# Ledger of designs, part 64: designed miniproteins, single chains, continued (4)

Each design is a single chain, and the fold is of that chain. pLDDT is the mean over its residues in the fold that is shown.

## One batch from the design tools (miniprotein)

Design m14212
Fold by ESMFold2-Fast:
Structure m14212 (fold): chain A 74 residues (1-74)
Amino acid sequence: MNPKSIATARAVGRVLLLTAHKEGLDGPVLGGEPASIEALRKEFPEVVDKYLRGEITAEEAMAEIEKKLLEKMS
């Protein structure tokens, strides 16, 4: 495992959770508990892999995960 990549992905997850909390979004990944890299990878493996490879920015990864999560919720 790459601890720096995991820590950065967790930071992205925390930013996504904070954003979702402000918007009142409760979901399986975002509801009640902090998102982890494992939880994010399970639901959004392609986006997480692109982010960890440095192909997309943290903001881009967060936006893609948010969009995919909204699609899953409705």
Scores: mean pLDDT 56

Design m14213
Fold by ESMFold2-Fast:
Structure m14213 (fold): chain A 73 residues (1-73)
Amino acid sequence: TSSKLSQVSSLMDEARRIVGDADRRRADLTAEADRASSDPVKKQQLLDEGDRYVRDAGRRSDALVSEASSILS
C-alpha cells in the first residue's frame, strides 16, 4: 500500500520546511546583526538567536526523519 510512502513523504517534506524556515530566520537575523554593527553585544545576540533557531530546527528535523525511518522498518 502507498499509505506508508505518503506518510514518509509528508514527514520528509515537513522536515525540509522546518529547516528552510530556520535558515530564512537565521538569514534575517544575520542581516539585522549587520545593521547593528555599531553595537557588538546586540550583533552577537542576534547571531546567537539565529544559531539557536537552526539548531532547534535540526533537532526537530532529525526527529521527523527518524519517525519516517521507523515507518519503513
Scores: mean pLDDT 84

Design m14214
Fold by ESMFold2-Fast:
Structure m14214 (fold): chain A 94 residues (1-94)
Amino acid sequence: MLLENPLAKEGFYYEVQGTLYLMMANIAKKQGDIEKAIEYLEKAIEYYEKAIEKYREALKEITDPRVKALLEQALKSAEEAIKKLKEEKEKLEK
């Protein structure tokens, strides 16, 4: 149902890309490659921001309260992820 909405589907695609870059950032950090870790964190933030934009657009079209609640939860999770990633990036730059 949620993934039947094209904007919500596109949002999930961007969220998956953000998560992939976060995983790559964590691997780079473990290997001591701080420059690559920062680069991958920046990419993760970019994709989570794109996911948020698509989720907000989808919420304007969705009328089913259950689907709307799931999308609002996805939006909140992406916003929290961006906040934490920005904090981690700043910590690595100091």
Scores: mean pLDDT 85

Design m14215
Fold by ESMFold2-Fast:
Structure m14215 (fold): chain A 89 residues (1-89)
Amino acid sequence: KEILEKAIAALEALLAALRAGDLEGARAALKELEEVLKKDPNNKLIKNAVKLAREAIEALEAGDERRLEENLGLLGIILGDLKSLLKKA
């Protein structure tokens, strides 16, 4: 439960920062998400969120709006899945 709540909070902060074009905020949120992954390294949802978050930050840095939108969509799906798991726990 604790790991899942922390992952959700970090991912929500990441999505907000990415939508705002806040590169420093996005990097800080990714760091929080990576710390959560260290506590549960086999969690596939968190592992995929970290991967997609890194790709989204690269897209934001490059001004690649299409790649950013694609990664935002995928990260949103993972956030929904994490929230569903928390509700069932």
Scores: mean pLDDT 85

Design m14216
Fold by ESMFold2-Fast:
Structure m14216 (fold): chain A 81 residues (1-81)
Amino acid sequence: SELFKRLAEALKAGDVEKAKEAAYELGKQIAEKHKLSEEQAKELAKKLRDMLISEGVDEDLAEAVAKAFLEGALEAIEKQK
């Protein structure tokens, strides 16, 4: 909840670095809590990117956010092995 709020705030401000940081931590948290597979993490990152673009977020920013989310999720998955 709090990480999602931080991501939304950063996106509204157009703050690329803060948006990436929030997305990375969100990806970690979701992957850890829900025991995501690598495939599920990739699917969620793609859905996040597509959703942000449909909501009018800049395409480069949406791609950067989705990539950071995926990197965070994959790091959490690797630690669980």
Scores: mean pLDDT 84

Design m14217
Fold by ESMFold2-Fast:
Structure m14217 (fold): chain A 67 residues (1-67)
Amino acid sequence: LKELLEQAKKADEKANELIKKALLYDALAEKGENTEKYKKEMDEAAKEADKLIQERLELKAKIEALS
């Protein structure tokens, strides 16, 4: 149980880090620097964050099954 909670916490922290990266790329695009490249990087970061959210949901389901 504690191990699953720790894994969920790590996944959440990584998702938050990717969200911050996406916001940084959005700010760089606003400055007019290689906007097309930063838009693609932001899309990739969002996709990776969604993947981590799905992993967290899987872990949450396992915890619920034990409750």
Scores: mean pLDDT 71

Design m14218
Fold by ESMFold2-Fast:
Structure m14218 (fold): chain A 105 residues (1-105)
Amino acid sequence: DWEEHFRLAQEARRRGDLETALAHLREANLQLAEELGLSPEILDRIRAGDFLGALRLLADELAKKNQLTPEQKEILYQRLTSTKDDVEAAHLLYNLLVLELADRS
């Protein structure tokens, strides 16, 4: 359950356990990406812990489909202007995937 992995990641972050937080965020993002039927290349980036690369590929895929919502664009803008941390990048990817899942539901 990707929601449970995200919850555990947030609890680990509050404790300062960034390794455990990243592991749960990777699993949450992977499960969400699989549910959304995203490309194998995006899934491989998530498995490798390359959340910034996954975000870039996802942005390119959604832009080609003209499916970026204002909220998704804002998340991507925030990523480009503010974050340089793997945990933050993984969290931003999770937020974008959740918004995409909600948009399709």
Scores: mean pLDDT 78

Design m14219
Fold by ESMFold2-Fast:
Structure m14219 (fold): chain A 73 residues (1-73)
Amino acid sequence: MSREQLEKEVKEGMELISEGVHKHFRDKFAEKYGLSPATVSRAEKIAREEARKRGVDPSLVTEEEILEVARKL
């Protein structure tokens, strides 16, 4: 537990600094909505593509948009 907690905190911190924000969000999202991580990853990729086509920054893709795409998969 102690080691796992420390590793989790370090991992979360480093990922949040880099591209880990969406990864942490993805794991929480998958658990929250009962989706597989693979489905979330695919839905996120499609949602980012959709956002880009609409002139929206893909990094601003919301949980709701990913859910909407996941429902169509």
Scores: mean pLDDT 67

Design m14220
Fold by ESMFold2-Fast:
Structure m14220 (fold): chain A 106 residues (1-106)
Amino acid sequence: ELEEARRLAAKGVQAAEQGNYDEAIKLFEEAIRLYEKAAEKGDPEAYYNLGRAYLTLGDVYEKKGDKEKAIESYKKAIEYFRKAIDMGVPEAEEGLKEAEERLKKL
């Protein structure tokens, strides 16, 4: 599940870098579904990956001019990064700060 989700997220990043925002959104939505399944099994790394996926999804929605979906995505990123920190993933602290800064600018 994590390997497939990471593959989809990486493709989503590439699609976004190429300006293919609709394709990026689809790829991140699929990656998120797989990360959610891993998180339900108690994987702390899945919560960190959910935070990163929602952060990037927020950036994509912001680039498309969809502020409401960008705000929703950044809020989800914050929730998942906090959960990852609580479960002992310190790498999530930088992601949390980044998501909070993105949300503050909207």
Scores: mean pLDDT 88

Design m14221
Fold by ESMFold2-Fast:
Structure m14221 (fold): chain A 89 residues (1-89)
Amino acid sequence: SKEEKKKKMKELLYKAIELTYEKAESEEAKKVAELIRKMLEALENKDEEEKKKLEEELEKLISKAKTLEEAIKEAVEEVLPEAEKLAEE
């Protein structure tokens, strides 16, 4: 169902946030995790304008911190197999 897929996707996003924090325990990593959390809240509230604004802030932070980009990439790669399973179902 759509509801079950949404729940699993949220779980994967939270897992990616935790992995990013663990792999790069920097102030920048904490800011990225906080922005992703706020984006998830904006999605639940169906606030598309707030979501776009937070996405722009996230892009700016990633562009300034290459080490953080690597941590995010590693976290995404770890959750990608589960995300692919959800997409194929």
Scores: mean pLDDT 66

Design m14222
Fold by ESMFold2-Fast:
Structure m14222 (fold): chain A 85 residues (1-85)
Amino acid sequence: MEAEEKIRKIVELLLKLYEAESDEEIFKLLEEYLGKKFKTLEEAIEAFLKETLPLIKENPELARKVLEEYKPKGEEALAKALARE
């Protein structure tokens, strides 16, 4: 249950990152998720990956289940991102 909630938050953040229009928005989203302030966007990305990748690797079936639940939103977000180009 706790791992599922964390994975849901990760997937929700990834969808928000697809909709982000600037590096400043991405930075704010990462800082909000991690609950910490960083000096650079690169440090925020590294901290996010360090926290999230082990959880996904340890819970691949749970990650797949959550991704399937968010698939319609993910497809919509991706379509919007592609339409902007």
Scores: mean pLDDT 71

Design m14223
Fold by ESMFold2-Fast:
Structure m14223 (fold): chain A 84 residues (1-84)
Amino acid sequence: MARERLERALELLRKGKELVEEGKRLGDKELIEKGVKLFREGFELLGEVLTEHSDEVRALPREEVERLLKIAPFLPLLLEELEK
């Protein structure tokens, strides 16, 4: 269901952010890479939801949309860190 897929995507994005933040704090590149991997999985799933279920996503509570907007801008930054 679109709701469950969106919740899954948000959880992956949240967990990925936490791992990247912890990895930066510890200087642990492996932990940062794990966080970016979860972010990629979350964005892949989000892409599926937006493509197949865009109308359902638009009907979501504002709070959930705000979570997506807060996390989405960090994906390009995280990809740049892995390339370095």
Scores: mean pLDDT 67

Design m14224
Fold by ESMFold2-Fast:
Structure m14224 (fold): chain A 61 residues (1-61)
Amino acid sequence: TGFPVPSPERQKVIDAIRDLLVAGKTRITYEEIAKAAGLSLETVKRVVDELEKAGIIKVPP
């Protein structure tokens, strides 16, 4: 909420994270998400930060 337009990159990142978790990944890196989603590492970092702020995912400390 509050964003002017939905981001297709956000959906790709969510799908990639879900797929990696279903595959049994205990640690997920930005590089793995980028490979699975077909996005740049910078795009993944930005989207992951947004998802963490929204409470959808948690990044490692």
Scores: mean pLDDT 72

Design m14225
Fold by ESMFold2-Fast:
Structure m14225 (fold): chain A 72 residues (1-72)
Amino acid sequence: MKTVVSAVAEKEFKYKEVKAIGTGVLDEEKEDEKEFVQERETKEGKVKVTVRIKRTKDGKVTVSFEEGELEK
């Protein structure tokens, strides 16, 4: 966990598709918070990225990313 990048998911929100950001969960009015790990292939090897998604009461979504270390 070296680098954290957070972004307001307004870009994803304009599609109005919560599943487009990888949760597969569609809730209408609920506050929700999801965390999942993605494995990415790089030229240096595999790295795990933790993605955290939070939905607020007014339906806005915030996404943050945290990169793990390279697999040996």
Scores: mean pLDDT 49

Design m14226
Fold by ESMFold2-Fast:
Structure m14226 (fold): chain A 68 residues (1-68)
Amino acid sequence: SSMQQQLQQRQQQADAHTDQLIRDNTQGIIDRLRQTKERLRSQGEENQTLVDNIDDGIEAVKKMHEKL
């Protein structure tokens, strides 16, 4: 039973570290998405659907970041 508790604790620590990594890197992802959006927007109106999809993605990532 102590072995099972140790494995569970290691998994919980790994999950917590993963969540922290996601939180810490979320701002970098948002910044890169903004950069990509501006580049696509500058390349032409035909990219409007992609720009809108990136805006939706940024808002989804922001909501996730606020909850972490």
Scores: mean pLDDT 78

Design m14227
Fold by ESMFold2-Fast:
Structure m14227 (fold): chain A 75 residues (1-75)
Amino acid sequence: SPEERKLTKLKFRLLAIETDIYLAEKTGDESLLRAAERVIEEMKEEAKTLGPDVRAEVLEGIEKAEKLIEKVRKE
């Protein structure tokens, strides 16, 4: 479905964010965490335009990414 394709694309964007967070952890580059946070805020705005089921799944992925950033910062 069109919504399933949109969800898949957003999941790939979340995977890219998680990759940047991982790279930040390995390099100690705080600027990568700040960049990830900016993209997360953009995705939160985009999520407001989604149907409820797709929105819930995207928001769950965003919450996971935010927790990963917090964990890296608590080093």
Scores: mean pLDDT 82

Design m14228
Fold by ESMFold2-Fast:
Structure m14228 (fold): chain A 108 residues (1-108)
Amino acid sequence: ASPAKLRIKLSHDPSLPPLSEEQIEEQKRKLREALEKARENREKGETVELELGNADPDLIAYAAREALRVALEYDVTVEFEHPAQPEILDAIGAGFTEAIAEREAAAA
């Protein structure tokens, strides 16, 4: 079977009101549940889909960090589906940088 896949759909629309603290925490919870489900179902080759609608750059960076951490530690493929917006790409890059720094600190 193919390795388990987590597909994260990202959107960011600055014309919409920013997410509330409660909405951010709920999206972080959904992300953690999706990552756990993908990890637990890795041998089944199932795709888990998660949508993070109107995500702020900080939330996108958090999602990228957590997703890369899981991908590095487990045989899980993580895929991001997003518009090619600089703000989204920069946020994903920031999250990946934090995940790599965390791994390097743990190895020192």
Scores: mean pLDDT 76

Design m14229
Fold by ESMFold2-Fast:
Structure m14229 (fold): chain A 100 residues (1-100)
Amino acid sequence: MEKTYEELLALNAQQVAGELSDEEALERYAEIFELDVELLELMVKVDRGETEPDAEEQEKLKEAARKILEKLLELRYLKKKDEEEVKRAREVMEELVKEL
C-alpha cells in the first residue's frame, strides 16, 4: 500500500472514532494533498461565497483543485490495483494448500 493511501485510511478511521476535530482533519488533508492549510481554508470560503479571490489567489486555487483531483485519481487506481494483487496472491495460496 502507498503511504498516502494508508494515511488517508487512518485519517478517516480517526474522524469516524471522533478523535479528530474539523480543524485537525483539514490540516491532515492539507498534508496528504500537499497543500497549505490556509489555501484549503480559502477554497472553503470562496465556495461558500464568503470572499472573492484575486488573480494570484485564483491561480493558487486552480492548482490546488488540480492536485486534489490528481491525488484522488491516483488513490483510486492504487486501491483497485492492490485489491487485484491481494486476490491473486490469495488464489495462489489456495492452490498451494490444495496440493498439500
Scores: mean pLDDT 63

Design m14230
Fold by ESMFold2-Fast:
Structure m14230 (fold): chain A 78 residues (1-78)
Amino acid sequence: SLLERVSDFRSRHADAPQEILELATRLEQAIKKQDLAALINLDIDIGVQSIKAAVFNDLQTLDLLTELALINQEALAT
C-alpha cells in the first residue's frame, strides 16, 4: 500500500533532514485522510524543495524528494 511505502521510506531514511521527514509525515497523514487538497499542497512544496536542492547541488536531498514525489503522485492518481 502507499502507507507502507511511506513507512518504509521513513524507516530507511530516519536520519534524513527534518524538513524531509516532515514532508513524509505530511504525506502519510494526507494518504490516511484521503485529503486531496493536502496532497496537492505537498506536490507544490516538494517541487519548491526540489528546486532548492538542485540550486545547492544537494543531490542526496533531491533523491529523497523524488521518492516522496512519486508516492504523492500515485496517491493523487488514486
Scores: mean pLDDT 87

Design m14231
Fold by ESMFold2-Fast:
Structure m14231 (fold): chain A 66 residues (1-66)
Amino acid sequence: SGVENAVKALEEAAKLVGKDATLEEALAASRRAGNSAGASALQGVIDAGMPKSATVEEAIEFLKSQ
């Protein structure tokens, strides 16, 4: 699902930039690492209304809340 892919992309980005990094930083790092699928999933999170300044941790917590 889109949510599952977004969580995975955020967790992969956290390994590169840390959980306290912004979604903008996470997206840039995913692109730099050649993770096109992860970058697309992260862009989807931003396009869905998450602010670029939100942290990776905040986005993971939001997406995991049911």
Scores: mean pLDDT 82

Design m14232
Fold by ESMFold2-Fast:
Structure m14232 (fold): chain A 75 residues (1-75)
Amino acid sequence: AEADALFARLRAQVEAGIDKTLAVLKEDGTLTPEIEASLRALAPHALEDSIDVRLARGEITPEQAARMRAALAAA
């Protein structure tokens, strides 16, 4: 479904962003397990914010947003 495809894309974008940040910190020698865990813990919040923004813009329906939030909660 469109909502499932969009959610998968948003998740991939958030994960790619975190991976890029982690790569920079690793190269700089500043990456610690605590920093990595903290950045990864932000992924659910970033996904929820992205869903809210798209709903506010009318890019998705309330039903699609609810389905995406349910998928996020199950992950």
Scores: mean pLDDT 76

Design m14233
Fold by ESMFold2-Fast:
Structure m14233 (fold): chain A 94 residues (1-94)
Amino acid sequence: SALDEFLELLDELDEELKKSPVEEWVSLLQKYAPKLLELAKKLSAEDAQLALLEIRGLARTIISRVKGTPYEAEVKKLLEELIEELSKITREKL
């Protein structure tokens, strides 16, 4: 299902971030964000709400991990932009 594909892609992102140095995290987020957004457009309203909750949880973890690094501001900006776009997609389904 589209939800399963979204959650699998989100898990893939989390694992790629865990095994990559922090200097690569901006590029990883830029690579995965468009794919997550395309999958989110295919979700039902209920599944889109669940996807939004899952991405918010991961974003909180990522922000905690980059805290105090030179990449904190850019990573936070990319995650805030991703959450904003997912929120818009979710609202359009309601």
Scores: mean pLDDT 87

Design m14234
Fold by ESMFold2-Fast:
Structure m14234 (fold): chain A 96 residues (1-96)
Amino acid sequence: SIEELLARTLAELAELIEAARNNADLEAIAQRLDELVRTTISDLIKALPPEKQKKLLEAVAEFGRVLYEALKNNDGQLLAEALERLAAELKRLSAP
């Protein structure tokens, strides 16, 4: 179900938010995030209605822009805030 995919995705993102806030290796976080996008996040996007799918793809694109900036500047707080915004959009768009 969308609810089960969302719960799993949010749990995984929460772990990455904690890692970013704790000034962990941001490149390692980016690799783990790439795996999530390729698997769980991709599955969640495909499960959404077309209109919500487009809005989430826009949110993912904006996240990618901020991720690039965070990695370039080694800014874990910026990455954590971007991940929190992505998680909020996933939750909002997956709501009935």
Scores: mean pLDDT 83

Design m14235
Fold by ESMFold2-Fast:
Structure m14235 (fold): chain A 90 residues (1-90)
Amino acid sequence: GMVEEVLAELEKLGLTEDAKVIRKLYEQGRIDERGVFALAVLAYADAGRLELMKKYAEQAGLPVEDVEAYVKGDPAARARIEQALLDAMK
């Protein structure tokens, strides 16, 4: 499924620890599929993989502009992304 594809992409990029954490949270039922995409989007953004970040941002329900501003350290964008992640938690 799409969750397995995203986790495999993270592992291929060497984001192995991010993939492990996201998989564990998903398997424990602490995040849904949208939460998996949201955390993967942040991992891609932090790794400078902007094309993959944009690809999954819509599926995560995260505005691309807010994720880009979050990575650059904008406190307002950070607060919006943190709220979106909380909303994705079960």
Scores: mean pLDDT 79

Design m14236
Fold by ESMFold2-Fast:
Order: sequence, then C-alpha cells, then structure tokens
Structure m14236 (fold): chain A 85 residues (1-85)
Amino acid sequence: MLPKEIEEKARELARELARYLMSLSPEEREKLIEEARKDLPDTEISKIGVKLLEELSKAKSLEEAEEIAYKTLVELYKRVLELSK
C-alpha cells in the first residue's frame, strides 16, 4: 500500500487534473495532448504523462477521469522511486 501522505496527494492531484481536463472542449484536449507529445522528451516518464492525458480525454464522467488520473499518478510515483535506487 502507498504511504497515506502520498495517497492523499495523488488523489488531490487526480481530482485537480480530472476537473481541469473535463472542463476543456474535445478540441482543447487534443491540442494539449499534441503539444505534450511534441514538447516532452522521449522518456518513460514523458510517455506515462502523455498516456495520462490520452486516457483522461476518453473518460465519460468526472469519477472515471479521477480514477484514471489517480492510477496513472501512482504509476508515475513508482517509476520515480525506481529511478532513485
């Protein structure tokens, strides 16, 4: 299980990201994803970030978007920890 502090932070960020992305039009979401693909370096962390934006854009509800964001943020956190070893 994740430490409570990290779990709380991940859920908080997931809510913020989900609400922000769900407030955007489909055209604005597509533009954001395209810009991320062009501007981010070809790293494993960047690929996780782009995947997060793509999966969030497919979400049909705010609850689904929050769950997707949380799961992806947890994956990103674990990858960052692995790089610190």
Scores: mean pLDDT 75

Design m14237
Fold by ESMFold2-Fast:
Structure m14237 (fold): chain A 79 residues (1-79)
Amino acid sequence: MEKKKEELNKLQEEFKNGITDEIIERIAKLISEIYGVDYELVLEYAKKLAEIRQAKPEDKEKVKEEAAKELLEWAKELE
């Protein structure tokens, strides 16, 4: 478990340098494995948050940060 949490922290840092579909998929997989949530469900929620980002182009970096926080908070609630 500790190695997966370390990998999640590293991916969160990479999130600050730029988001790709690969990074989102890896974050979703780690959240699924750490919190015991279905991977497909986490991935669908991540896609929904990305859609919200596209609808609000005012501050791309802020929207990315909020999307990541919401995804992590949602995963914890399902625990």
Scores: mean pLDDT 64

Design m14238
Fold by ESMFold2-Fast:
Structure m14238 (fold): chain A 91 residues (1-91)
Amino acid sequence: MAEERVREAILRAARIEAARLGVSEEEAERAAELAAEAVLKAAEDPEAGRRTVEVLRADAADPSVPPELRALLAETAAAVEELVRRVEEEL
């Protein structure tokens, strides 16, 4: 249940941001999958969660990635980092 709820919440947030930024639902789902993995790994291993956030940020800075997708990745990375921090704080 917890894993399913985390994935659903992140996917919902990513779809909202994708609609705002003009990104396709398919790309939003890919970003949400990476974000969900970061949160789930952070609950078990915060270092693994942080590494996934770093990957999202690196992709957001990569000029070969389409600009609208880079914006979505940057916002997703920020949201996931906040969730990772809250998981660590509640331990």
Scores: mean pLDDT 69

Design m14239
Fold by ESMFold2-Fast:
Structure m14239 (fold): chain A 80 residues (1-80)
Amino acid sequence: SVDELVEEAVREFKERIEQLLKEHPDMSVEELAKKALELFDEIMDRLEAEHTLTPEQRERLVKEFNELMKKAIEEVEKRK
């Protein structure tokens, strides 16, 4: 289903951010924000090219990605 696509995209974003933090333990908040925004744009562009997303699904993706970004920033800040 299209809802499964949203769940898969959120999972992909989470896993790729977690891998990035694991590979780059000294990464700054600024570097994380830049790379995560690039990843978000990549995933959104792919989804919109391959599938017709409803406004509600697009809004859910943005909210979930922002929440994951906030958690990743907190993780980087804990490394100080």
Scores: mean pLDDT 80

Design m14240
Fold by ESMFold2-Fast:
Structure m14240 (fold): chain A 72 residues (1-72)
Amino acid sequence: SADAIRRGILHMIQFHVQTSSDQDLTKLAIEMVDSLLTVLDESSVQQVLKEMSTVVPESVFQKIVEHYKKKA
């Protein structure tokens, strides 16, 4: 289910918040979201991004949002 995929990704990202650089974390998060866009609709991916904002540093979240705004 989408919820199980979302929870798994958030858990993985939360682990990497403590162990990875902001640059590596941003790259990982973008790769995960890109993978989700192949399986889920954009509305579901927006929900994942909203929840991701609560677990990643603000600087990382801003870079993720800017990446997807540039593609729109």
Scores: mean pLDDT 75

Design m14241
Fold by ESMFold2-Fast:
Formats: structure tokens, sequence, C-alpha cells
Structure m14241 (fold): chain A 95 residues (1-95)
């Protein structure tokens, strides 16, 4: 079992990596859609990208707050995970 601080650092690293990988995938698909003349699809993927980035920023703010409780950190990770899943389900419907 990891310590609370080890779990927090792993959660921070995980969210940062998810944002980095997913933004690269979204940017690729936005450019691909634009190259095919699918401006509306590109705009929708951009909205989903911005939503994921916003969710990650909010989660990382909680995780990096030294005054955040364990419950607040667990909720922030859960909320990010739910947003990540929903965003990907929406992106897959557009591809």
Amino acid sequence: MLSFEEQRQLDIDFIEDVIKVNTKIFDYNINLMKSKGDTKGAERVQELRDELLGAGERALAVLRDPNASEDEIEQAVLDFGETDLRVWQSVLELL
C-alpha cells in the first residue's frame, strides 16, 4: 500500500501525463478534420479538448494544495476520471 503522499504524487503525474497525451491526440484529430473541411467537427473536438484541460487544471489545483483533505483529493481525482471518460466517449462518436 502506498503512503498518502506517494499516492498524491502518482495522481499528479497521472493527470499531467493524461493531459499531455490526450491534447496531442486531440490536436492531431483537429488538424485532420480541418484538412478534410470538417470545421464543425474540429470545433467540437476543440471544445472537448478545452473541457479536459479545464478538468485537469481544477484537479491539479486541488492535488497541489497543501491544505486539501484526503477526501477532497479523492473527489478531485474521481471528477477528473469521470470527465476524461465522458470526453473520450464524445470524441469517439466524432471519429
Scores: mean pLDDT 85

Design m14242
Fold by ESMFold2-Fast:
Formats: structure tokens, sequence, C-alpha cells
Structure m14242 (fold): chain A 82 residues (1-82)
């Protein structure tokens, strides 16, 4: 939660590699943090790592199957790969 503002700032600045590192640090502190898995997927998608983004969003859905944001983002990755 405390990293969300910094993550969004990095994404707005196009600093996707730093945003990815921030999301990975959040996951290392709490591997079940759904938001950090979504943030990891978002940063990887912007970096063109669609396989990594797919895995991150899939993990978010496994942790919270009701998460519409993770589902919508996973659908975007599927469309980018197709």
Amino acid sequence: MVFDGLFEQLMEQGRYREARILAQQGIEQDPENVRMWINLGRSLFRLGDYDGAYQAYTKAIQLDPSNDTARANLDRVRRAIA
C-alpha cells in the first residue's frame, strides 16, 4: 500500500524498470500482496515482457479470484500475444 504512490509516479515517468523493481520488492516483503502482483504485471507489460506480465496477473488471480483489475489486465496480455 505505501509503495502505490511511488509506483504510479515511476509509471507516469516511463521508468518501467524501476517500477518493476519496486513491485518485486513489495512481493518479497509480502508474497500474497495482490496489488504488488498487479503492479509487477503492469510494469512488465509496459516493458514488452508479455510472458512475465501473464504470470504476474495469473498469480494475482490465484490469490484473489474476484479481482476484476487482474482479470482485465490478463485479458489485455492475451490480446497482445494473439
Scores: mean pLDDT 85

Design m14243
Fold by ESMFold2-Fast:
Structure m14243 (fold): chain A 60 residues (1-60)
Amino acid sequence: HMEELRKARVDAAVQLLKDEKYKNLSIEEIAKRVGFDDIEEFEKALKEHYGKTAEELKKE
């Protein structure tokens, strides 16, 4: 299902956002790496699944 793929991409992005090794990557680069071409859609997906923005997750 499309929703399952979207959730998997969001989960991969959260791992990258929280990984110290990837801390210097921009939010745009992380979104693009996991298959989001639109940052607004990426932020919406993060809010829907984790209730937080990419910036908030990156600071954790």
Scores: mean pLDDT 78

Design m14244
Fold by ESMFold2-Fast:
Structure m14244 (fold): chain A 69 residues (1-69)
Amino acid sequence: MAEEERSRQALKDTLKILLLSLGVDEKTAQEIIDNLDFEELVKKIEELSKHFAPQAAAGRAGAADLAAQ
């Protein structure tokens, strides 16, 4: 039981960091995370990770999104 919750928490933390990097506010990011099940968390992380690709591209993409807001 503790292992499952810990794994889920790690996925939630990862997704929260990705959402915040995209300029999503903390409250909205938390609401999105709280409404996702385990499979949805994994899929969302995979989808967002594709947008960031390598770390260098992630930094540039985040800066562009921030400038567009």
Scores: mean pLDDT 68

Design m14245
Fold by ESMFold2-Fast:
Structure m14245 (fold): chain A 74 residues (1-74)
Amino acid sequence: EKVIPLTDEDIDYAVERLKKRLEELKATKSPEEVLAFLDKQIENLKKQAEEHPEYKDIFDRLIKVVEEAKKEVE
């Protein structure tokens, strides 16, 4: 089977979807609930990056988006 490399467009799409989800969460949940969710997402993304190093660039970008969202809520 051929390994198809992920494009920058695929990464940008994933990042944009995550940002939209985080905006919805910030609008509908308390700051404490959002922070708890963001901490859990960072843990899950780090675990996924460890288990799937071939997708590390996507996970690193997603982690950065979640960390920036956490700074805005704190």
Scores: mean pLDDT 73

Design m14246
Fold by ESMFold2-Fast:
Structure m14246 (fold): chain A 77 residues (1-77)
Amino acid sequence: VQKEIERLRKEYLERQIELGVEEVDLAVKLTVLKKYDTEEARKEIKELEERLEEVERELEELEREYRRRLEELRRRA
């Protein structure tokens, strides 16, 4: 059980880092684009905001799935 928990934590951390990097990249791009008051910038901002919402949802789902699997492993112990 302990080895399974350690593997689960490692997988969770790796995926969280990948999504976190994407979140940071999107936030940086949004910060830069918001300095420009153009129609092109507004379109890009909207697309990036939609993608940021998707990444945030994926992070929340990852957290819920991690907690669910962790509880199941703890119940088996």
Scores: mean pLDDT 81

